Designed miniproteins, single chains, continued (2). Designs and how they scored, part 35

Each design is a single chain, and the fold is of that chain. pLDDT is the mean over its residues in the fold that is shown.

## One batch from the design tools (miniprotein)

Design m5262
Fold by ESMFold2-Fast:
Structure m5262 (fold): chain A 57 residues (1-57)
Amino acid sequence: KEEAGVEAVKRLLEEGYDSYIAVEAVQRALQELPPDATLEEIYERAKKIADELVKKR
């Protein structure tokens, strides 16, 4: 789970999200998803959260 979270953060950073947004989004996604969540599931949830966070800036 921790490794998948780190990978999701890196992917969001590669796509141009700010580090603060990427980390917050992934942390939120990990809280919402079950322990067996895959990297792709974490990434998709985190991307949705990141888009919401960007809107609130």
Scores: mean pLDDT 77

Design m5263
Fold by ESMFold2-Fast:
Structure m5263 (fold): chain A 98 residues (1-98)
Amino acid sequence: MQTYQTDEELYLARLRTLRRWAEAQIAAGVDPEAMRALVAVYEEAIARLRAGEDVATVLRELIARLEELRARSTGPLAGMLDELIREERARLAELEAA
């Protein structure tokens, strides 16, 4: 059972958690260039949701930005991005089924 407002609140909380995780990776010196790019991607998605944009539209753009980062990544970072993309695609599929 999902409503537009409930989905927005849940996705905002999730995106904020992922942004903070990426910020913590930067502070730890783990792939700082890639993690700064991830922070920017999540901040853009958060700003769009806060502006009242459709959750499905924001997720499609988030997935596209993550796929661009994935195309430029190798090794463990590429695997992590593949998992993040898979999770966002699953959430988008749930919204598109409505």
Scores: mean pLDDT 80

Design m5264
Fold by ESMFold2-Fast:
Structure m5264 (fold): chain A 94 residues (1-94)
Amino acid sequence: SIAAMLQRAEKDLEEIEKEIEELEEKVKNGENLSQVRDQAERLKRSLENMLEELDRALAASTDPALKARIEALKARAEEQIKRLEEIIEKADKL
């Protein structure tokens, strides 16, 4: 079901957000910058895949409440992609 997929996406996004916080701290400390960049690129790809799944769910749904939930998750995932892009830029400049 779409609801089950959204519940999984919400949990995956929470885990990714925690990993992003850890990467931000590593970048601030100048530690393992090559590993930080590689992990940030992998997380970005995971979020881009999530956005594709959310777009498919949005196209398939006629329920306004589910559409609102999908759009909120898309906005949240897009915000995390921007954070990862900043991490990558900072790692490359150090």
Scores: mean pLDDT 88

Design m5265
Fold by ESMFold2-Fast:
Structure m5265 (fold): chain A 55 residues (1-55)
Amino acid sequence: MLVRALRDVTGLNGVVVKKGDLLKVLEEVGDDFLVAKSLSTGEESLIPKRYLEEV
């Protein structure tokens, strides 16, 4: 699944995602978080679902 960042986001591992970046969802963590890989940087981070939209 592809998602777009709705805002600038700092992941729990320190990775920064910019608003408008496209990410590939790798897994769901609980109800509120996704592990997603940035298509621009290749970095994986744990990101709150509320900061992402499905594309």
Scores: mean pLDDT 78

Design m5266
Fold by ESMFold2-Fast:
Structure m5266 (fold): chain A 68 residues (1-68)
Amino acid sequence: MAVPPKGKVEAHGYLEESGIEVALTEEYGLLAGETEEARKKAAEGLKLSGTEYKETEASGKPAILVEK
């Protein structure tokens, strides 16, 4: 994994097509979906790519935490 050279950076985005919100920091990325199905699809993609992740919740929404 790559760590951004800038100091603490946080970027937020929303993928309307998938209903997934994305938050990225230097240490991790957070993908938050509105439904469990959206989270499961994201988790399947990460598992196929061999990316380490943890299923979690953000503000009551299903989310995935990706360590960088």
Scores: mean pLDDT 54

Design m5267
Fold by ESMFold2-Fast:
Structure m5267 (fold): chain A 84 residues (1-84)
Amino acid sequence: MEELKKEADKLYEEGVKHYIDGNYREAAELFEKAAKLYEQAGDYFKTAVAYNLMADAYEKLGDTEKAEEYWKKAQEYVRKVNEL
């Protein structure tokens, strides 16, 4: 579990780097991998954060439909945090 979170943190940090540099496609892919690992670790808050950034990256790419879907997914994980 802790190992999964550490790997997810690395992917998240690299995703943020790519996002800042304007590499939104690479950022989205890294945030997706991070979100999946956070979910496997049961860290729903960080899963939600990663999906929000994935949505922001898709918005920057002009894919508003995917951005909306991932923002909704992030909201679902925020609700899961409140259920715990």
Scores: mean pLDDT 85

Design m5268
Fold by ESMFold2-Fast:
Structure m5268 (fold): chain A 62 residues (1-62)
Amino acid sequence: SGARQQQIQQLQEQYQKLQQQGQQAIDNQDVDSVRQVLQELGRIRRQIQELAPEEFQQLVNE
């Protein structure tokens, strides 16, 4: 049962990396990059919510 767990973990890692990139974009006053990061975060968040509602709840509780 590795494939689904690996996919969920990869999505969580991508989400965390995007949050870090978003903070860097804010620090750099790069509005276009911030907007792109927010769009990607929303997309990944929706994917996690559909695949693993429990993992989504963990992200929301942060």
Scores: mean pLDDT 80

Design m5269
Fold by ESMFold2-Fast:
Structure m5269 (fold): chain A 64 residues (1-64)
Amino acid sequence: EEERERIAEELSRLHDEYGALVKAGADPKRIAEVYRRMAELAEELGLDPGTVENFRRKAEEAEK
């Protein structure tokens, strides 16, 4: 149970990091990395497959 809470907290931190990176106009590769980590954590938490796929798609799109 505590492990799931830690993963959820890390996912929230990555969401905040993503927002900061986008606002700062950071390197697209950095943004893609954050999205990939979010997808991994979302999958580990057992979130909806659509949510996981959305993060993966956004990561790929950011690298274009």
Scores: mean pLDDT 78

Design m5270
Fold by ESMFold2-Fast:
Structure m5270 (fold): chain A 105 residues (1-105)
Amino acid sequence: MLTPEERAIGLIEVALLVEKDEELAKKAIELVKNRDIEGLRELMFNSDRASMVSALASAIILLENPNISPEELLAIFNEDVDKLKERGPAKSNKEMAEMIKELWK
């Protein structure tokens, strides 16, 4: 079974394919390796890229809940998606990132 850190790094690497910000991804991966949850939160709230914000939020869940199953993580993601659908469609990547961050306040 993959460790929580390995699972979190995988999510960040997938977000990198969409966002193309290699320096942000490298910083996020180092924070995951160091289990720096507060650094990950700061990085998430300062990002304006929806896929990276989502990956960082999931990384925080995985590090705080090391025994969480993939199915439980997917359930949390689906609940967040349903809350975002209630707000209507985002007009930009930045607006989507802000909507995701609001779920985490």
Scores: mean pLDDT 77

Design m5271
Fold by ESMFold2-Fast:
Structure m5271 (fold): chain A 69 residues (1-69)
Amino acid sequence: DLVLDHSALTPAAQAALAAAHAALLDPSVSEDERRALLEAVRAQVLADPALSPAAKAALTGLLDLWLAA
């Protein structure tokens, strides 16, 4: 399991990741909306120059697990 410290993320990344996770737990959110949110967060993580390559790898790995769920 990947465990990430929320303090390692930018406030925008924390908010986006929290929203994506909440959408995964909410059955009223459509599958397309969940995927769009997760893919948007993944793209933001990859494009964020403030994140280290290791942080990007860990975060995209977590998001890929959530996309598979």
Scores: mean pLDDT 69

Design m5272
Fold by ESMFold2-Fast:
Structure m5272 (fold): chain A 109 residues (1-109)
Amino acid sequence: MENVEAAIDRMLAALRRAVEEGAPKETIASLLKGLFDVLATAANSPEVEELAARMKEEIDRLLAEGKTIQEILDVAIRGLREMAKVHPELQPLLDRVIAELERLRKLAG
């Protein structure tokens, strides 16, 4: 049985591997959107669902505009920080996710 932390850890491992292997921006964007879906499901909060939907739309917009992986990661990190403000109960999990995305951003540069 997969719990939320196991799902998040799997998504973060997939993101790290994709960045390290130089995967296309579309792959990174897809994994980031999946991460927001898992977090929204875990929160069971309309405010988190709305924020996750908005962040996925923003990621798709940046991808369509040809923005860099670093710019897409910056938007995802900002969305996660906003999610922590809206749903403080997720703060420990979101801090771990943010830390990993900040490492990936540096690796992608």
Scores: mean pLDDT 84

Design m5273
Fold by ESMFold2-Fast:
Structure m5273 (fold): chain A 63 residues (1-63)
Amino acid sequence: SRAEAEARRRELEARAAGLPEAERRVLLLREAYGKSYAEIARELGISVGTVRRRYRRALAALA
């Protein structure tokens, strides 16, 4: 449901609050908004490789 999706997004945002902004933004776009690496790369004006690297760093920081 919408409420469940919103609750998951808020929980993820809270957990990601300590991340660098660049890594946090990519994590949220992938996990909360379901965007592909290519979509995020186009939206942020960066390479797919940079998106993938930032996403991996975000996941490592949350482990």
Scores: mean pLDDT 83

Design m5274
Fold by ESMFold2-Fast:
Structure m5274 (fold): chain A 82 residues (1-82)
Amino acid sequence: AAPTPEQREAAAKAASEYLKKNDLEIVAGLGRVEGDRYRLYLKAKDTKTGKEIYLVVEVDADGNVSVRPATEEEKAELDAAM
């Protein structure tokens, strides 16, 4: 199923704000719907150190947003999809 426009907008906004606050540059992204949740997997690069950072932005059916580090499984899946 496709994410709702509200979930996509919330995820994009949260991702943009997090990247800006942490001096990160986006490299790649992969969006997935899992049940009633939308997850945006991001590969980013620290603009000061060149370090790669993997993040997950999650939006539930009620529009609640969280940003967290990706697990090793999620990093591998994102890299395989790119």
Scores: mean pLDDT 82

Design m5275
Fold by ESMFold2-Fast:
Structure m5275 (fold): chain A 72 residues (1-72)
Amino acid sequence: MLDLAIAETARALHAAGATPQAIIYGVRAVRYAYEGDREKAEEYIRKAREAGMTEEGVEILRRTVDRVLEQR
């Protein structure tokens, strides 16, 4: 599940026009969400936004992170 979720997230963020650096931070946010670390997940969403994540990409990323954290 984790590897598939990471691959799908990276693909979706790329399709949404995110920069490579923003995609790297977005993927890290999802990994932290799988570890149950909400604080780090939110931190990396912020870093992704600052690195050139699009509004569509932020929406995808936030929904993915929240979904993962809710499934604990």
Scores: mean pLDDT 82

Design m5276
Fold by ESMFold2-Fast:
Structure m5276 (fold): chain A 57 residues (1-57)
Amino acid sequence: SALRERLVARAESLGLDRAAAERLVTRLLEAVRRGALDESDLEAALTVAGRHLAARA
């Protein structure tokens, strides 16, 4: 999906490798699907989680 590819590219821009970026994006999209995360908060959640994961690598 175009949305998935944009989110993966964004996560990579935060310092994650492709595998870590895809794993993070999959978890966030599943959270949106379950109603645990609002779609409008998706980009903010990706940025916060992505920066945290990149800093720990």
Scores: mean pLDDT 84

Design m5277
Fold by ESMFold2-Fast:
Structure m5277 (fold): chain A 86 residues (1-86)
Amino acid sequence: DEERERAAALAALAAAEAAAREVLSPEDAEPLLRLIAEARAAVEAGDWERAAELLEELARKLKEVASDEQVRAILAAAVAAARAAW
């Protein structure tokens, strides 16, 4: 169900954005927020290949700027939101 998959992906991205804003400094959050916005646009356009590429880039950037605790907080929020929307 593409509609349900899109809803789950968008919910996860929104939760990741909110969590990143809460746990990271504005300077560290900014590049991640840009990637989240681009991934959201790709998901909304149905471009799942581009969305996957952007999520891989997001994961790499997150590991560069965030502590293990901050990474876990952001991922936990995204996973919980995706499961709730699924």
Scores: mean pLDDT 84

Design m5278
Fold by ESMFold2-Fast:
Order: structure tokens, then C-alpha cells, then sequence
Structure m5278 (fold): chain A 61 residues (1-61)
């Protein structure tokens, strides 16, 4: 079974491809956030996706 951290990283990889994020510093920041969210026992995969997408949209704005 995949760990919550592995699922968080898969969600991030999907979003990086979807939004065509190429900046290495942005990717590193998003990886740190994904790992942090995965460490929280009450956060669901859906909530992790929502938070990461909101951060990406904020940086694009």
C-alpha cells in the first residue's frame, strides 16, 4: 500500500504536470508543503490536492 506521503507526492507530480510548473524553487516549496500536509493525521488526499492547487493558483496570480 502507498504511504500518505507517497500519495501526496503523486498528487503534487500530477499538479506540476497539469499546471506546467518548471521553476525548481516553486517545486521545492510545493514538495515541502505536500510533505507537511501528509504528516497531518486528519488531512485527506482531497484536502491535500485542494491546498496544493490553491497555492499554485496563488503563485500564478
Amino acid sequence: MKSKRERAREILEELVKKYNITDEEDIKMLEWVADYLASLPTVTDEQMREVLENLINFFKS
Scores: mean pLDDT 80

Design m5279
Fold by ESMFold2-Fast:
Structure m5279 (fold): chain A 100 residues (1-100)
Amino acid sequence: MSPVEKVKEFIESIPYVSDEEKQRLIKELEYAAKNLSPEQFKLKMAEIILRVLIIVAKNASDEEFEKILEQAKSLMKELGIPDEVIERIIKEAERAKKLY
């Protein structure tokens, strides 16, 4: 499965993201895959995952948020995103959850 397909499946699996927002995120992901360098594309995938996690933080229970956060962390590791970037994404998502 390609990196694009993995991130797309993650986006599509989240019930808290609207169908319109899912389509916007998927289009941005597909555009990035075609137009960015591999290194830039990894950072864009991390950014898209963070945007999904912020939506989850606003709408999900604490238990559901933690489960999705663990899924996102595992996905980012599989995508070869640097550990320092993953740590920042997780901290930003947790910070967003504390606001809601």
Scores: mean pLDDT 87

Design m5280
Fold by ESMFold2-Fast:
Structure m5280 (fold): chain A 62 residues (1-62)
Amino acid sequence: SLLEEAKKKAEEIAKEIKDPEEAKKKLYEEIGPLLQKLSVDNAQEATEHAVKALDELYEKVK
């Protein structure tokens, strides 16, 4: 699913980029084209889930 793809992108970015702010910027750049293929509601949900997953990953590395 596209939501799973967005989460995978968040995990890949978290492994490459240690700065949470830079990681969020990269996430929006990478999932943006994918989200254009979804309905607005699904695009928002996928983005929110990916951002939340990214935030949780950075909290664990404290």
Scores: mean pLDDT 71

Design m5281
Fold by ESMFold2-Fast:
Structure m5281 (fold): chain A 74 residues (1-74)
Amino acid sequence: SMDELRARAAALVRRTVNEFLERTAGKSPEEQRRLGEEALARLREELAALGVPEAVIEQMVAAVRQHFDGVIAA
C-alpha cells in the first residue's frame, strides 16, 4: 500500500539523517558537505528502488538537504 511505502521511505530518511549526524561529528565543513552529497545520492537510489515517485523523491531529498545544510552551518 502507499501507506506502507510512505512508512518505509520515512524510515529510510530517518536512518540517512542519523547516519549523517554520526559520520559528520567532529569533521570539517568540507568533509561534512562531501558526506552529505554521498548520503543524498544514496538516498535517491534507495527511494527509487522502493518505487517512490520521482517528484516525491525530489521533495524528500530537498528536505534532507535543508536539514544537512542547517547542521553544517551550526
Scores: mean pLDDT 87

Design m5282
Fold by ESMFold2-Fast:
Structure m5282 (fold): chain A 62 residues (1-62)
Amino acid sequence: MSVEEILQELVVGATAADDPLARAARLAGVSKGTLIREAGVRHPRALTAEDLRRIAEWLAAQ
């Protein structure tokens, strides 16, 4: 998947009251803590658009 496709899915999940960190961690096969550290998420309790982009970029690189 492209970064844009992953980012779109994460945004949709966030607006549906889903946990985008838990979903991304499951897709990558890692813990939420590993995802936060490896993707460089700065606001795990209040995800910004930049945090979502960092997650999408990291997932696309896997």
Scores: mean pLDDT 72

Design m5283
Fold by ESMFold2-Fast:
Structure m5283 (fold): chain A 55 residues (1-55)
Amino acid sequence: MSETVKRVALAEAKRMIEEGWSKEEALEHIRRNLEKDGFSEEEIEEVLRYIEENL
């Protein structure tokens, strides 16, 4: 998984939380977007872990 994808996803999650979304809603939104973009479950879990560590 690229560092750019992780950073972009983290920025999106932070923006959603700042707009009033819960952490769980933000993570689900990120998961769905990555699934639609064709990322593997392993890659998705890596991004979600990165977001949780950096929130």
Scores: mean pLDDT 84

Design m5284
Fold by ESMFold2-Fast:
Structure m5284 (fold): chain A 66 residues (1-66)
Amino acid sequence: MAEVDELVARAREALRQGDLESAEEIIKRLQDLGVEAAQAGDSELAARIAQAVKELTRELEELKAK
């Protein structure tokens, strides 16, 4: 869905600008969408969201360590 792609792009932009609060909120929203996709049986969308959440969470942790 376009919504997922937009949220991923916004989260990456927030991380790039050091807006950790906004990034955390968007990552949580993506996690919720991933659960919804899995419950709906959309395994491909759920896997794609899970991978994006893993990458975004890693970047968030690295920025918090700086």
Scores: mean pLDDT 82

Design m5285
Fold by ESMFold2-Fast:
Structure m5285 (fold): chain A 91 residues (1-91)
Amino acid sequence: AEEYLEKGQAALVEGDYEKAIEYFTKAIEAAPESKTGAIAAFNLGIALEKLGKYEEAIEAYEKAIEIAKKNGDEGLAELAEEKKKEVEAKL
């Protein structure tokens, strides 16, 4: 899970958004309800947003909110809610 999250974050920084999506998806699959899964879902939303995939980005942010709340990470949940609202304004 962490290895995929790290590779996804590296791809995101390099601007390889498709590769970032692949790695973040694998990170979520490896640990779907974990803190790592919540961070991966949030970053998946960012990568999808960079590609203009706004509906998919909203779904990723919703997943990040759900997992973050289950893990008591209110800060990440609030950030994901803000990002979701920003993307919804672009639809």
Scores: mean pLDDT 86

Design m5286
Fold by ESMFold2-Fast:
Structure m5286 (fold): chain A 68 residues (1-68)
Amino acid sequence: SAADRELADGLEGVVEQIEADPEAYSLDTIRALLDLVEQAAAESTDPEVRARLRELAERLRRLLREME
């Protein structure tokens, strides 16, 4: 849906900003974003959007592992 695509586009932009300067963000903020992205992926009915959101969640999980 258009709403799912707009959400995925917005979340992708936020993840890109965090990846560019991860030390500017708290671990709690990144965890909250991960929870939101995972919820959006679970609720999405569009397979392409769902795949994009799952990839974003993996990128956030990778960041969290590196930051601990």
Scores: mean pLDDT 85

Design m5287
Fold by ESMFold2-Fast:
Structure m5287 (fold): chain A 83 residues (1-83)
Amino acid sequence: EEEERLREEAERLRERAEEHLELLREYNERSNELDKKAKEAVEKGDKEKARELFMESSEYGMKAVHHAALAVSDRREAERLEK
């Protein structure tokens, strides 16, 4: 039954999109925490620690953007299957 198969596939894509949105949220939170710690390290004069923390913050920020793109892609595909 094609309609049931397409509905199930759309549901999986929507679930995966929600998982990507949750990861986006988690990675953004981690990025913000690391950025805050990096700024505190700058205030303390620990330039090396600040550099490491800013690099980690940037990495999590990039992961967040990646998951945002995947969520949009999965939602668009789910909408296409439901049309």
Scores: mean pLDDT 86

Design m5288
Fold by ESMFold2-Fast:
Structure m5288 (fold): chain A 60 residues (1-60)
Amino acid sequence: SAEEIRARFERQKERAREELKDAPEYIRGAVLLVLDGAESLALTALERGIEVPLEQLGIE
C-alpha cells in the first residue's frame, strides 16, 4: 500500500540520517534526496500497478 511504502522509506531515511551522522552534510543531503526521489517513483509505480522490489533495493 501507499502507506506502507511511505513508512518503509521514512524508516530508511531515519537509518540513513543515523548511519551518516558523521558524514559531510552534502553527502547526507544527496542520499536523502535520492531516497525522496525513489519514494516518489515507488508510489507512482504502485499507482500504475507496477511491483517494486523494495526489499531487493534495501528498503525495509
Scores: mean pLDDT 80

Design m5289
Fold by ESMFold2-Fast:
Structure m5289 (fold): chain A 60 residues (1-60)
Amino acid sequence: SKEIEEAKKKLKELKEEFKKELEKMKENNTPQEEIDRYKSAYQDVIDYAEEVVKNLEKKE
C-alpha cells in the first residue's frame, strides 16, 4: 500500500514537472522538433512508471 501510494505520487510529480518543462521550452522558443523529442522521451518514463503502479496494484 505504501509503495503503491509513493509510486502514484511520484507519477503525478513527474507529470507536473513535464508540464512545467514544456512551458519553459515554449517560452525559450525551442524548436518543435526538440519539444517532440522531449515529449517522446518523457512519455516513455511516464509509461514505465504507470506500468510499475499497475503491477504493484495487481499484486495486492
Scores: mean pLDDT 80

Design m5290
Fold by ESMFold2-Fast:
Structure m5290 (fold): chain A 90 residues (1-90)
Amino acid sequence: MSPLTLRAEELLSLGRMLLSIARTLPMSKEEYEELLRRAIRLYREALELAEEAGDEETVEEAREGLREVARLARELGLEEVAREAEEAAE
């Protein structure tokens, strides 16, 4: 495993953890926005590192993570965050 792939996998794990927290804990709209935007940053960095490493599987996982953020953001009425996540997945 390359250092880029290892780092990308670590970022994916952190992003998944933030999504789990968002699904489990009730929080304010502002707290949801901050947490989900943090998840977007983690998944976007993972995507960039995976693309550099040529790791197509990890690229797909990062894109799916961003789509999950977009879906959750919409369920929470956070349309701007949902759009940010969808744009990052492209």
Scores: mean pLDDT 87

Design m5291
Fold by ESMFold2-Fast:
Structure m5291 (fold): chain A 61 residues (1-61)
Amino acid sequence: SPAFKEALELEKLGRYDEAAEAYTKAIELDPSFAQAYFARAEALEKLGREDEAAEDYEKAL
């Protein structure tokens, strides 16, 4: 999805807050997109949002 591609580019730039928001948009468009949950979890860990990251890792399974 375009939102997922945008999130990946933001993450490459170290813009983890903006990447997490873009991953959220990708998930809203496709709630079954396990890879988007996994990618958002990694971005959330970079932000120190460990509890939210753990929830996303579980949803990625």
Scores: mean pLDDT 86

Design m5292
Fold by ESMFold2-Fast:
Structure m5292 (fold): chain A 63 residues (1-63)
Amino acid sequence: EERERVEEALLEAAKQLGIPLKSVADLFSLSAEQTTALVLAVIKSGKVSPEALARYLHEVNLA
């Protein structure tokens, strides 16, 4: 569903950017610059809406 789509998009974007992200828990270990680049890459991919991404980040206490 929405959560799974957002997590898949984040992992794919991280792989493309060379950011070490194996699971969602690794998001808390990223720098602000890495997190910003990852979020922008997910939005630009078009695989999830900015609204869906924002809801996910609020749920995991990252936004």
Scores: mean pLDDT 75

Design m5294
Fold by ESMFold2-Fast:
Structure m5294 (fold): chain A 72 residues (1-72)
Amino acid sequence: DEAEKLVEQGRKKVAEAAEFYNQGDYRSALEKLREAARLYEEALKINPDYQEAKKALERTRRLIELVERNLE
């Protein structure tokens, strides 16, 4: 399922973001979180009722906002 593959790729991007964040590379962490959000949005275009993708997107958007605020 293409939507499921997109969600798995998004989760990998979130894991990469966590690695960059732990290294103090907040810019790269933010870039990976934005990539993850895009992948979850693509999954939801294929399956709008995909609850796992919806929840993952909501969490990722909140993380983006928090990281952006901490960089300012």
Scores: mean pLDDT 87

Design m5295
Fold by ESMFold2-Fast:
Structure m5295 (fold): chain A 80 residues (1-80)
Amino acid sequence: NAMKKAEELLKQGIEAARKGDYKTAADLFEESAKHYEKAGKYQLAADSYRAASVFYTLAGDTEKAEEMRKKADELEKKAK
């Protein structure tokens, strides 16, 4: 179940972010977003990519942050 996997990864990402593990949080939010896409949940996928973008920025990975922001923008258009 892609939805259940996305929710599990989202929870792990939040826990990593709380501990200050920004790179791990970003990776987990990106993986969560991919599973939300598979489930057809484009708004939740966009929200998860936006979270990944924020945490990639905090981790110093500006290229990955821009990539995640672009994916979120594209998915928000699909959600409408």
Scores: mean pLDDT 88

Design m5296
Fold by ESMFold2-Fast:
Order: structure tokens, then sequence, then C-alpha cells
Structure m5296 (fold): chain A 59 residues (1-59)
């Protein structure tokens, strides 16, 4: 993964671990506005984790 996508994925995981699903969603939305391709890559990486896949499916 490129550094932008990697940083976003780590930030989303940290937010989810803290129980801050709203922040996780905000990070995903910001990434989608900045780079749709990075968003797609981040979503694919998050989908590898069943718990995180559920969060992505609700967006």
Amino acid sequence: LDSLTQEAVEAIKEAVEAGDFEKAREILEALAQTSPEAFARAAAELAKDPGLKALIDEL
C-alpha cells in the first residue's frame, strides 16, 4: 500500500479499537474526497477483517 492508504488504514483501525466509529467513517469520507483510488484500496484492506468489513458495509 502507498503511504497515504497505509496511514488511513492505521488511523481507521485505531478509531475502531477506541470504539469511535464516527471518526472511522470521517476518515474514510475524507480519503474518498482526496483520492478515490486510495479509498478503494483502503476499503479492500479493511474488508480482509470481518469486523471492519461490517463497518464498511454500513457506509
Scores: mean pLDDT 76

Design m5297
Fold by ESMFold2-Fast:
Structure m5297 (fold): chain A 44 residues (1-44)
Amino acid sequence: MELTEEQRKARRRRARMAGISEEVLDLIEKGEFDKAIEELEKRS
């Protein structure tokens, strides 16, 4: 899914509130979903 810049900012704000790391978001944006899933599975 392609997001607008405003939607991406909102997602990052929500992720920070939920404790999801910025590193996981960067992996998703790069299309490295396997690594993003692995980091999510570990949970910070």
Scores: mean pLDDT 68

Design m5298
Fold by ESMFold2-Fast:
Structure m5298 (fold): chain A 107 residues (1-107)
Amino acid sequence: SHMEIEKKRKELEERRQRLIADADALISTVEKYATEETKPLLDEARKHLQAAKEDGSFEHLRKAVEYLLEAVRLLGREGRTDMIPYALQAIGLLWEIERLEEEEKKL
């Protein structure tokens, strides 16, 4: 039981680090398409991602991806419909973050 809990904690931490890496990669990709209007949102995404890397916070990781999603939505409204795949990836990351946080709460 105790060994199973420690193994599960390690698995959840590895999943958290993968989500941080995936969020970092997605933010880096979208930053290449940044406009004057989306740059502040991407700067906030970077700020929250850096905080998540330092403290492991699900709140900061979620906010990083939420700001990223808002930047992608704004780019889409500006006519960049080629951003749809990145919006879907961001939505997928939010779903995975929520599931991981729920699993950690059960330990």
Scores: mean pLDDT 88

Design m5299
Fold by ESMFold2-Fast:
Structure m5299 (fold): chain A 89 residues (1-89)
Amino acid sequence: KVKEVYELLEEAEKLVKEGKYEEALEKAREAEKLVESLSDKELEELTKILEEKYKVKRGKLLSPKLYIQVLIGVIEVEAAVGKVVEEKE
């Protein structure tokens, strides 16, 4: 489960870099759905992995789940902005 969410986020980032914004959004949404099914322990494990990967600390103000949701949201915003720029052209 934790590894599956991480792999979906890695694939979403790769798709954004490749300009495949629709596919990136689909992967990010899949990750969001899986996050809803994670236990508190799995959320803590995933948060630690994401802190190391993105170099952004959760701190004490965000719950592990909210921290993960915020990171997924950043990827979704980047993909959505990229898609709008493509559609405008």
Scores: mean pLDDT 75

